# Designed miniproteins, single chains, continued (4): the designs that were tried, part 10

Each design is a single chain, and the fold is of that chain. pLDDT is the mean over its residues in the fold that is shown.

## One batch from the design tools (miniprotein)

Design m12334
Fold by ESMFold2-Fast:
Structure m12334 (fold): chain A 80 residues (1-80)
Amino acid sequence: DEAKKQRALDFYRTAVERAEEIRAELVAAGMAPEAAQAVVDEVVELGRKAVEAAEAGDAEKALEYTERGLATLLAAAALV
């Protein structure tokens, strides 16, 4: 659905815009700076893949990448 595609675009935009904030919060919570950067890089990359899937018309794949990006953030938060 178009809603799933829009969700992917919103997720990627938010991930890019808040990348530095998310990294800083993970570091403040006790994560090593390089590990926090790797988490942020992975989330941004998953968001980019979600957008590419959305642009290709694959709404289900776009949702899958968006959910994986969110799961990556939640898993990182659980480590600190």
Scores: mean pLDDT 83

Design m12335
Fold by ESMFold2-Fast:
Structure m12335 (fold): chain A 78 residues (1-78)
Amino acid sequence: MIAPLTDEEYERGLAAVRAQADHWAAEGKLTPEQADELVARVGELLRKARNAPTPEEADKAFLEIVKVVREALDRADA
């Protein structure tokens, strides 16, 4: 079982996603709108993981983050 995200883990996760989305936008793989949408979606899921009342809910949020990132990578490759 994965424990709920700490405040530090949440902030690091947000910073990492923002940096990565900005990098993909700079490379022309994502539009600025798609980069902002990716950051917003992952940020929401990271917040849910951080505020999860149980480890099970945190694990669910983390799995959704992985799916969102994979979808963005597939779009970037296309």
Scores: mean pLDDT 75

Design m12336
Fold by ESMFold2-Fast:
Structure m12336 (fold): chain A 115 residues (1-115)
Amino acid sequence: SRLEELERRAAELFLELESKLSPEEKELVARLQEEWLRHVGELLAAGASMEEIVRAARERLREIKEELEKINPKLAKVVEALALLYLARLAESQGDLELAERLLEEAERLLEEAE
């Protein structure tokens, strides 16, 4: 699917950019991604709506983006794209195809800007 193609593209760009980071920066990136995924997982487990999940996820992602931009602006865009692709997959799984498409379009734009 287009989602799987963009997920592969994002993963390849992430690995390329992450390979250039210090060990401390790699640990920070991994921790921020794990904390974000944990928050989304907790909201999903609590039965939050997709609208609530996306809103909360975007708010936390804004803080993560600001922190990652201090390291590498392209990495920040790729991490944002990966997060949006994760949310698009969740939206598809819940039948919210319109939301999934919008998230997919935003992720694609971010990946093009990161190249």
Scores: mean pLDDT 89

Design m12337
Fold by ESMFold2-Fast:
Structure m12337 (fold): chain A 70 residues (1-70)
Amino acid sequence: MKREKAEELVKKGEEAFKAGDYETAIKYYEEAIKEDPNYVKAWSNLGLAYFAQGDYEKAKEAAEKAVKAK
């Protein structure tokens, strides 16, 4: 697991999110979590992307994971 790679993926996800491409943003955040499951920002941003898509159930799950991550 690599924090640096996770940070790069989160940045790409944030760029997709700003463009309104929430599906692509979610994919990048999921890849970031795969690289570093303890990266709180990846979980928080995943929750925001799900919330923006109207998937409130998954948004809550991601927010809970963000709180649990260290």
Scores: mean pLDDT 81

Design m12338
Fold by ESMFold2-Fast:
Structure m12338 (fold): chain A 66 residues (1-66)
Amino acid sequence: SEIERIVEAIKEAYRATREGAPEEERARLRAELEELRPLAEKHEEELEKRLEEEDREVEREADALR
């Protein structure tokens, strides 16, 4: 579903950051996340539920994207 695509995009961005991917790749992943932002807002409730399950991993991904 769309929510799973958003979660996967967040995970990929985090993995790229952990692996020390170049700035260009990080920028691309960040842009993809920004494009998915409206969809994330639309599915707020379900997204929060999914994020709770992966709370620790997704939190690290969000931190890495800063």
Scores: mean pLDDT 71

Design m12339
Fold by ESMFold2-Fast:
Structure m12339 (fold): chain A 82 residues (1-82)
Amino acid sequence: EERKELLLRAIALELEAIGLLIEAEKIPDPEVAAKVKKLAEKALELARKALEALDAGDLERARKHLEEAEKLLEEAEKLIKE
């Protein structure tokens, strides 16, 4: 079930990235808002690339993209909390 687990993880990361894009609109500092938006947009792109890798059967590439997306989302969340 490795492919299914990675698929669900990619979907969860896409939803989290979309949530951060929505939260970025509430940030009063335009510089911080722009940084959060860029991180969330890049994470969304990586989650999409992970889905493409899964469709191609490349589980290793999918995992790498998901790990990168997770790191970007963590950075974005830290910026929102500061």
Scores: mean pLDDT 85

Design m12340
Fold by ESMFold2-Fast:
Structure m12340 (fold): chain A 86 residues (1-86)
Amino acid sequence: SKEELLEKAIELLEEAIRLVEEGGDPREALELAIKGVELALEAYPDDKELKKMLNAGRYLAEDPRTTAERVRAFAEEALRKVEELK
């Protein structure tokens, strides 16, 4: 269901934020956050903001200068958006 997809998206985004807070690999955290946005977009395939977030996440993944701070900001913004869709 759409609700199950959003709940899984929230879990992945919360895990991404936790990983960054614990000093983990920002690349692993970003991968989790992108997966969360992808699941939210499966629930709402026409949501323009989720599409923009997915593109932003992919841009961060390709940028070798991507910091833990930027990954945290991305994951926190995505989490806020997904929670609003519930």
Scores: mean pLDDT 89

Design m12341
Fold by ESMFold2-Fast:
Structure m12341 (fold): chain A 103 residues (1-103)
Amino acid sequence: SVDDIINEIQKIFDEAIERLKGASLEEAERIVDEATQKIVDIIKSAKNLTDEEIDRIRSIVYRNLSRIAQALLEEGYPREHVARLASRAAKAIDDALDEVKKK
């Protein structure tokens, strides 16, 4: 169900945010990329998502990417690097959502 997908995505974001505490910039990039790939894999396993289900998932993703960006900024990472990481994650997830959209 879409609720199961949202719950798994939320768990991945919560685990990533915890792992980012005290991480180096290189480690932070790896953590965000690993979390992004797990989320992409979950989305791709769903297939045939409706526009309403995609919008719900997108809302949760953007909210949590903002949380990650804020956590990284508070750790002292450069704004440019944080924006690049968030943009890369958002694009990969949006591309996955477009692939599983009901035709």
Scores: mean pLDDT 86

Design m12342
Fold by ESMFold2-Fast:
Structure m12342 (fold): chain A 64 residues (1-64)
Amino acid sequence: ARELVLEAEIVRAFLLIFDYLEKKYGELTPAEQARRDELIAQYEALKARMTELGLEDEVARLDA
């Protein structure tokens, strides 16, 4: 359970890094864009799994 929350927080941090890079450099390379899309899918899957395990408060915190 805690490992799942930590993994979601780590994925969120990487998504914020990609947002920063896009803002700073104007656009992501196709490879970086593909990796961001993959991370978004992983993040949504982790939040869905957390909800199934009754960690809805942690999901709400991540989305706040």
Scores: mean pLDDT 80

Design m12343
Fold by ESMFold2-Fast:
Structure m12343 (fold): chain A 68 residues (1-68)
Amino acid sequence: LEAELRELEAATRSPDPEVRRRAAERLGELAKSPDSRIRMRALRALGVLARDPDPAVREAAHRAVEEV
């Protein structure tokens, strides 16, 4: 999970909005983790994507947080 979380954090900086949107979906699943450290890092990354310049990425991040 730590390696996957690092990859997802890197994906939030991708120039491709589709890559960032998919990262938001997967980070939403990690935000449900019983491990509080994983959950906190996932929520922090989702907070970045919630302010993304692409509206589809922002919507995906907001939906991911609502499911937690």
Scores: mean pLDDT 81

Design m12344
Fold by ESMFold2-Fast:
Structure m12344 (fold): chain A 67 residues (1-67)
Amino acid sequence: MLTEEEKKAEIERAEKIFEEALPYLDEEERKELEELLEKVKKGEASVLDLEIEVGVLLLKRGVEEVM
């Protein structure tokens, strides 16, 4: 089980990742990432899950720009 310190560190890291990603996200992508951030804050997901989702969203966006 995560300690209080570990949980706080994960939340801080997740918030930084979210903030860094914001300029690159559209409305739907932002909402999706915000939902995952809330799950991290609730202890239902990890910061790694958020990092993976950011990567997936950026790849998806790159493909859609060609259309």
Scores: mean pLDDT 73

Design m12346
Fold by ESMFold2-Fast:
Structure m12346 (fold): chain A 66 residues (1-66)
Amino acid sequence: MKYIVTLTGPVPEMVGTVLRLLGEPFVEVKPLSEDTYEVTLNGSKEETEKLLEELRSLPHVEVKEI
């Protein structure tokens, strides 16, 4: 499944957390801009659901399915 991840605020700690999550081996990342990433999740259902839950729980992070 493909998702758009957008960073809506200049919060360095949240940026570091997002980059860590997007650095997982089952995640394919294509940067669209400085604050927007196209993300393809190739992991198990459990791994992808956990990652999406963590991303959606972060303040100043928006996740949209495409």
Scores: mean pLDDT 78

Design m12347
Fold by ESMFold2-Fast:
Structure m12347 (fold): chain A 69 residues (1-69)
Amino acid sequence: TRDRILEAGVRLAKEKGLLNVTKRDIAEAAGVSLGTLYSHFPSEQELVSAIVAAILREIGDELDKEWGF
């Protein structure tokens, strides 16, 4: 469930930008209740930090594969 929430958050951030993503958008995209999302990420800051970290890790993996940046 936690991984599903994070995956949905990363996807939405890539599609519409991190600043335009809400807890509700992520919960809906992940197919979970807002309460379930809150149980895994009690604060907006924890959720945003996890999404940012996941995006940065994805970028790092891409840079490891290609010397383009």
Scores: mean pLDDT 73

Design m12348
Fold by ESMFold2-Fast:
Structure m12348 (fold): chain A 68 residues (1-68)
Amino acid sequence: MRSDIVASVNPAMAAFINTTDRAQQDAMFARMMANSTPAQQTVFRAMYQAIMAGDWASVQQMLADRAA
């Protein structure tokens, strides 16, 4: 569930997931990407697409894979 993911991530990621303003969401995304390698950026883009699609199961899986 979206709320479960929000509760399990850091405040910056939680704010990103809950942001509905496009400019703020893009700014948050850019900040997260700036601290990532190209491979991590690819995974983060996939996560962003899953968030926009409401596919929270995929988001949870991606977070679990990165945390392991």
Scores: mean pLDDT 65

Design m12349
Fold by ESMFold2-Fast:
Structure m12349 (fold): chain A 68 residues (1-68)
Amino acid sequence: VTPGEVYSALTLLAAKNGVEVTPQSLVDFAERVGLDELQRLVAKELGVPVSEVPRSTIEAALAILRRL
């Protein structure tokens, strides 16, 4: 799983929760959910095991969003 795939999953999850799809809104959504729950939600959206969505990949995607 790549940071780009995590970004796509975050966008879909935010939309499903009525959250605006902006870099800041995606970061705020991720922080409210928390990293452990975010791993599970992203894995479910991508149809992969949680083991394929390491914390480092989620944090890399969030770091990119924070720089936008």
Scores: mean pLDDT 81

Design m12350
Fold by ESMFold2-Fast:
Structure m12350 (fold): chain A 64 residues (1-64)
Amino acid sequence: MKDEIEKLIKEGKDLLKRATELSEKSIKLYEEGNFEEGDKKRKEAGDLVKRARELFEKAEKLKS
């Protein structure tokens, strides 16, 4: 069980790191005037943040 909790937390952190990279790419695309690709990257980043949150919530439930 402890191994499962640590695995979920690690996966969540990895997703947040990826979301940050996508957010940075999105900002760069907006600066270039490429709003369509910028919006796509921003949405992908948001989806990764949601997945990370679900993993953290699952880890919390396993602690109880």
Scores: mean pLDDT 84

Design m12351
Fold by ESMFold2-Fast:
Structure m12351 (fold): chain A 68 residues (1-68)
Amino acid sequence: MKVEDFKTEKGQEAFKKGLEKEKKGDYLGAGKYFVRAYFEDPSRKEALELAKEYFKKAGREDLANALG
């Protein structure tokens, strides 16, 4: 998945910020931005799956489970 895959500018910005957080090891922050990217462009289901993965990496399985 790439930033340009998002149809909205807000989705692209949120996804880019999620990648920046991931690069810094902020997995909780990454998951939150990937959730935001998904809500800005719901056609990108992969962003929701990435959010679940990073919430689990952050030790926040409660947040991953809340996403379904």
Scores: mean pLDDT 84

Design m12352
Fold by ESMFold2-Fast:
Structure m12352 (fold): chain A 61 residues (1-61)
Amino acid sequence: SAAASAGGQAAGLAALAAGAATGDEWDHIMSAGASGNVKGARLAGERAGSPEGQALAVQAA
């Protein structure tokens, strides 16, 4: 669904940002490139099938 897709992208971007904050510059670079790498952000969102991802999807809806 559109809401689930939007939540997945948001969760993916949040996960990438959290990765950068916790100690990997590469995650930050990936996040910065997300505008051109929507597929990467989407994949990260799918991987974030955690309660956090669910919460973001519900909030985005």
Scores: mean pLDDT 47

Design m12353
Fold by ESMFold2-Fast:
Structure m12353 (fold): chain A 60 residues (1-60)
Amino acid sequence: SELEKELEELKRQIKEIEEEIERLKKEGADERKIAVLESAKGILEAAISFTEELLRRKKE
């Protein structure tokens, strides 16, 4: 389903952001840059929660 594809894509994006955050922290990068990425991750986590709920409601 389209929702399942969307969920998979959101999960992939979160993994990519997490990897980038870890890399930036290891490199001693700008704190503000890391904060922006953490905020973006939070928004994607909220989107995943909504998408998962929609998927559960469509079950049966």
Scores: mean pLDDT 81

Design m12354
Fold by ESMFold2-Fast:
Structure m12354 (fold): chain A 108 residues (1-108)
Amino acid sequence: TEELIEKAKAGDVEAAMEILRLAAQGRVTGEQGYIAAKVLAEKGVPEAASLAMQAYANGNLTEDQAIEVAELLAEKGNPVGYAALGTLYDRRGDREKAAEAFRKANEL
């Protein structure tokens, strides 16, 4: 895991994707999953949204970390980033922000 996380920190998309998949399965630390998800989101990799949401659902990412990943993807113009934000705001009970995020996802 150490070699793989260091490659992910260096911006290796394949290594970051593998670590985030392991985080979505609960098989690596939340810190490792967050680092990988952030690298992928900053590079505009849309799969980062669904995998970060899975890692959040299994307790490996915090809500704030999942929101950050979704925001980074939305800033890159990925509609999946807005869809993930909508889901996260809905789970938090913020129906107005959820509705706005889902509208933006559908318009992209």
Scores: mean pLDDT 84

Design m12355
Fold by ESMFold2-Fast:
Structure m12355 (fold): chain A 82 residues (1-82)
Amino acid sequence: MSPAEVLAALRALAEELLAAGASKDELIDRLSAFIAEALTAAGVPRAEIRATVRAVARAIQDGASPAEAAEAALATLERLLA
């Protein structure tokens, strides 16, 4: 997948999870798993995948609400994939 396709898929997943009433912990688990799988499939080195997942998880934890956390996660991933 291209970086744009990964971001689009992650946004769709985040919107689905938020519509279902997902907690910040559920967002971390689901979005982190998706990012790790997508970047592994794209051939990104494991160390970079781990750093990306940690940055996204931190952005989610620092968010005041699940919705803010999801937007922070997407912004963090967009910056890292640019």
Scores: mean pLDDT 78

Design m12357
Fold by ESMFold2-Fast:
Structure m12357 (fold): chain A 73 residues (1-73)
Amino acid sequence: SDEEIREIVREVLLEFGVPETLIEKHEDALVEAAKSAKDVDELTVEIFNALEGALDYERARAAAEKIWEKLKK
């Protein structure tokens, strides 16, 4: 469900130190990215682009991998 995806995305990004206000600003785009991404590489690019430099690419990759793992369970 969209609510479950939203909770997973929020929890993971908060763990990675992304400010809650920035997550809220981009929440809809991040949820759509998590729903539509074909693989973790696509999710990484979407997270990196959405977060306005709050995560570097390596940290965005790690966050995407954690989100992807949680979404598959």
Scores: mean pLDDT 84

Design m12358
Fold by ESMFold2-Fast:
Structure m12358 (fold): chain A 83 residues (1-83)
Amino acid sequence: MSMDEVIEELEKKAEELIKKKKYYEAGLEYAKIGQLYYLLKDYEKAIEYYQKAIKEFEKENTEEAKKAIKVIELHIEKAKSEL
């Protein structure tokens, strides 16, 4: 399976989770896509998907979601430093 096919599959999983109102799990899938783009050195797309992850985590009022947002914000800053 190509990397593009893996990313497309994760995107579909995130969209299905959003449809089911499972926003924390959807945020985790977007964060995985961001990590994959970071490893591919596509830092602009990594930031885009990290921002999508934060948007989904913001829909959850849990300490786990707040911690996830802080972690992803650090990943965004790291990716920005690579641009």
Scores: mean pLDDT 89

Design m12359
Fold by ESMFold2-Fast:
Structure m12359 (fold): chain A 105 residues (1-105)
Amino acid sequence: MEEIEELRKEMKEKGVPEEIIELQVKILEAEKKQEELSKKIVKELKEEEKEIEEKKEEMNEEEKKEVRKEITRKIGRALREIGDLLEEILALRKELEKKKKEAEE
């Protein structure tokens, strides 16, 4: 929140149009969501790998298969969400470039 307010203030002081400022803010918010989601996935994968290593010799084949299915499901969901965020960021960046070019004319 404070970082976004600081960005808005800096851009206003530089005479950047408000439409461009709002696009930059949306991009920053989407990038922050993507970074947090990526960090969460890495943390969850490390925790899952640690549990597998600690219980490796006590687990039967069915238990190993179930753990792998759960990990695959979690990764699949997270990758789809990251993909959606990346598409949003790309669309916002294209709009920002278009608005910047229009402002130079």
Scores: mean pLDDT 77

Design m12360
Fold by ESMFold2-Fast:
Order: C-alpha cells, then structure tokens, then sequence
Structure m12360 (fold): chain A 57 residues (1-57)
C-alpha cells in the first residue's frame, strides 16, 4: 500500500515533468489535476506551482 502510493507519486511527478517539457496545455491541466489528488509532498507542491505559472503565461 505505501509502496503503491510512492509509485503513484513517482509516476505523477514524471508525467508532470513531461507535461512541462511539452508545453501542451491539455497535458498540463491533466498533470495539475492528478498532482492535486496526491498527499502533501514538497516535490508535488513545487510542480503544482510550476504548472500554474506555465498555464498563466
């Protein structure tokens, strides 16, 4: 269960980084939605802020 949560966080972080690299607004919105469903985590919060900045540009 904890290992599954850790794997889910890793996959979500990887997807978010890919979305940021692509600049695709749909992928950014999907990544933002997924990150917001995860438990509090420093890397998650950092990527949420980065995606929100990218979407505001």
Amino acid sequence: SMAEIEAQIERALAGAREALASGDRVLLLVALHELKTLPPHPEVEALIAEIERALAA
Scores: mean pLDDT 84

Design m12361
Fold by ESMFold2-Fast:
Structure m12361 (fold): chain A 81 residues (1-81)
Amino acid sequence: MDLEGQKKKLEEEIKKNPDNYKAWNKLGDVLKQLGKYEEAIKYYKKAIELNPDYKDAWFNLGSTPGVDPDEARKAFDKYLD
């Protein structure tokens, strides 16, 4: 219900299934909403590592405040392909 509760639930899901790229992406979304942009970027990158074709994670990486401009451009290029 709250963001911290969602974070804990997603961390438990990832502990059970570390290959769940959608859970890594959702954890990034929660951290982004909490303003924890460096951690959000880390977890979006983990989702991309597990599934490079998961376009939502590329979009989320590129749209996160504090991401490197060159990295953001590459992420949006991947999303648009």
Scores: mean pLDDT 85

Design m12362
Fold by ESMFold2-Fast:
Structure m12362 (fold): chain A 81 residues (1-81)
Amino acid sequence: SKEKVREEIIERLKKNGVSEKKAQEIADKIVSEIPVENPTREDIITAIFNLIGKKEISFKAPIKVGENLDEMLENMLKVLE
């Protein structure tokens, strides 16, 4: 399940204009920050905020408010660098 999450993050980042190599680096950091084998959307969002706090990844723009956790994750992935 972590592997499937990694692949999903890479595909989303690439769709948002992130290079293959950078998308892989970001996805690997996010997956490594997740403590559970079958992560929820909340687990992924929490991992991203933890990495931002550690200054290991950053947002290039403010995150738009999502109506649900899926939209929030999509909005976060649109502004990751």
Scores: mean pLDDT 83

Design m12363
Fold by ESMFold2-Fast:
Structure m12363 (fold): chain A 70 residues (1-70)
Amino acid sequence: MEELEKFKEIIDKAVKEGKISKETADRIYRAVELYKERAEKLGRPEDAKKGIENAIESVKKNSKVIILEP
């Protein structure tokens, strides 16, 4: 998904700028990949895209980590 690639770029930039730790970024990446895999198994890839997009917007707005819930 293009949304996943953009999300990773935003998180990588935040790590390089010192806004979040590498450990926090790794946790976010794992959560996003698990969310995507789960949505694909359920036949709901649109839910994964929407969740990732909401997470991106939340990070941009608050500069805080948002937990992606299933």
Scores: mean pLDDT 65

Design m12364
Fold by ESMFold2-Fast:
Structure m12364 (fold): chain A 84 residues (1-84)
Amino acid sequence: SKLVEAYEFAISLDPNHAGAWAGLGLALLKQGKYEEAIEAFRKALEHAPSEALLNLIKKELEEAIKEIEDPELKKKAEELLKEF
């Protein structure tokens, strides 16, 4: 989608942009690209420049998990939250 392409472009300009990685994760999740979405959220958490932004991204992922109906994706996302 154009939204995925927009976030990928933003990341190409600033690969440490945690917010762009989180946005990419949400966009990929809506496309059913589960493993790619989890990897994007992992990058978002890894590149969070402060504890405040790390906690914000974790809350965004926690809210996204509530909307996931796929039990395998939900489990993988919950495991990612426990890692950080």
Scores: mean pLDDT 82

Design m12365
Fold by ESMFold2-Fast:
Order: C-alpha cells, then structure tokens, then sequence
Structure m12365 (fold): chain A 74 residues (1-74)
C-alpha cells in the first residue's frame, strides 16, 4: 500500500542519513538515487513503485549494518 511504501521510504532515508554520518557518503548517495527512482516509478505504476521502495529500504538497512560492521573493524 502507499502507507507501507511511505514508511519504507522514511526508513530508507533514515538509513541513508546514518550512512552519510558514518562517512559512507557514496553508499548514501546511491541509496538516495535508487529511492528517488522508485518514488518516480510510483507515479507511473503505484504497485510496482511501492514494491521497489520496499526493496530499496531493505537494501539501505543492510548497507547500514555493513557500514557499522566495517567501522567496528577499523
């Protein structure tokens, strides 16, 4: 649904912001670019776009976890 997609988009944005604060700027930019594309797709196909937004959120959460693990190893 749109509500689920909006919530997922917010989670993706939060993860991207944390990535940027951790110094993973390129990864943050990549996630934000993918999120922008997914949101744009919602204008053409709401169901497909919403699914893509959720996928981007899952990737963003995974990327944040990896970045935190990498920083702990430095």
Amino acid sequence: SREEAERAAEEARRAAEELRELGAVKHSDQIMAELDRAVAEMERDPERGARRVREVAEKAIGALGSAKAMLAAR
Scores: mean pLDDT 82

Design m12366
Fold by ESMFold2-Fast:
Structure m12366 (fold): chain A 119 residues (1-119)
Amino acid sequence: GAKVTESGGGTVAEGGSVTLTATVSGLTFAQSEVLWVAVSEKTGPRGIASISADGKTVSYDDRVKGRVTISVDFANNTAYLNMSNLKKEDTAVYYQLVGSDSGSFRGGVMGQGTKVTVV
């Protein structure tokens, strides 16, 4: 089946930046919608940023708008989330959910996540 692998997390100072990366196998981003989800014990799951299969439709959560950028390298089947001006509330495990070509959130593939700790 399809597999997603997230990386790039770690411990970052407040006000710093981080770039999260996700790679996929058994699936292509050109046929899939992608969503970055932050999961924290305090706030639960929250959608951060999404991009459509053609890269033309992008959306951001209001809490991170202006501080994050989502992008996809379709040739190398790699997705990125660049986060700047990090806040302690951004501390979470970040997952990439890759949706079907039908635009359905149901049946999406998710990796093991990458942890960001803001200190």
Scores: mean pLDDT 79

Design m12367
Fold by ESMFold2-Fast:
Structure m12367 (fold): chain A 94 residues (1-94)
Amino acid sequence: DEALKALEEGKYEEAIELARKALPEDPVGAYTLIGLAYYAQGKYEEAIEYAEKALALDPENVVALRLLALSYAELGELEKAEEYFKKAKELEEK
């Protein structure tokens, strides 16, 4: 809750620190929030790293799949971006 509020307020470093504290209780939520904070800062390679950590724990995590798609698109990796967008869309329709 506090980490998400920090992210919404543009306090990205605070959001990352709060998410790291939540890791033992909710590692998937923590990794996705850290990835979103890096994405919002334009740190797309770091966003990919944390989205991949979330997917390793939850392969059908739509937020992590979208974060990978958006980050790869920003890096010009359009084919990878399209694959992750398709996967996320299929999971949302089920």
Scores: mean pLDDT 86

Design m12368
Fold by ESMFold2-Fast:
Structure m12368 (fold): chain A 61 residues (1-61)
Amino acid sequence: ALSAREQLQKKVLEIVNYGIELAEQGKSLEEILEEVRKKAKELGIPEEVTEAVLENIRAHL
């Protein structure tokens, strides 16, 4: 069984991969950030963790 931290790490990887997929589809940065934020909320990722992921996406795109 996975700990709560391990589950959170897996969810973070899911939204990062989702953001990459949207970028590969040619979505705008603004659309990518919006869609990743929505998916993070659906997965129950804490807002502070979500914001850190969105900053990482902005820095790399």
Scores: mean pLDDT 82

Design m12369
Fold by ESMFold2-Fast:
Structure m12369 (fold): chain A 99 residues (1-99)
Amino acid sequence: DVDEKIKKYEEEIKKNPEDADAYDQLGRAYFEKGDYEKAIEYYNKAIELYKKQGTPYALSRIPEIYYRLGQAYEKLGEKKKALEMKFYPLENGTSGLLP
């Protein structure tokens, strides 16, 4: 039940407002529910918190979340933003084109 997942992770965030994993899971749950704007909000917050943590684990999570951001932007018809997010680590090296 997606609504149960949302409730669970919202409660986790209330207890630990810097839980990047909980924000990532909320983004996924809102995406499943079809609330793509909420999914984008929570994915952006997860990226912010993972960057602040700066550990190898935290930084390794960021590319997958950018890919999920791209999927959410596609659902909203934001095609250019979707491409930028999906190719995030390569955008400056490839001008948006993959090798």
Scores: mean pLDDT 80

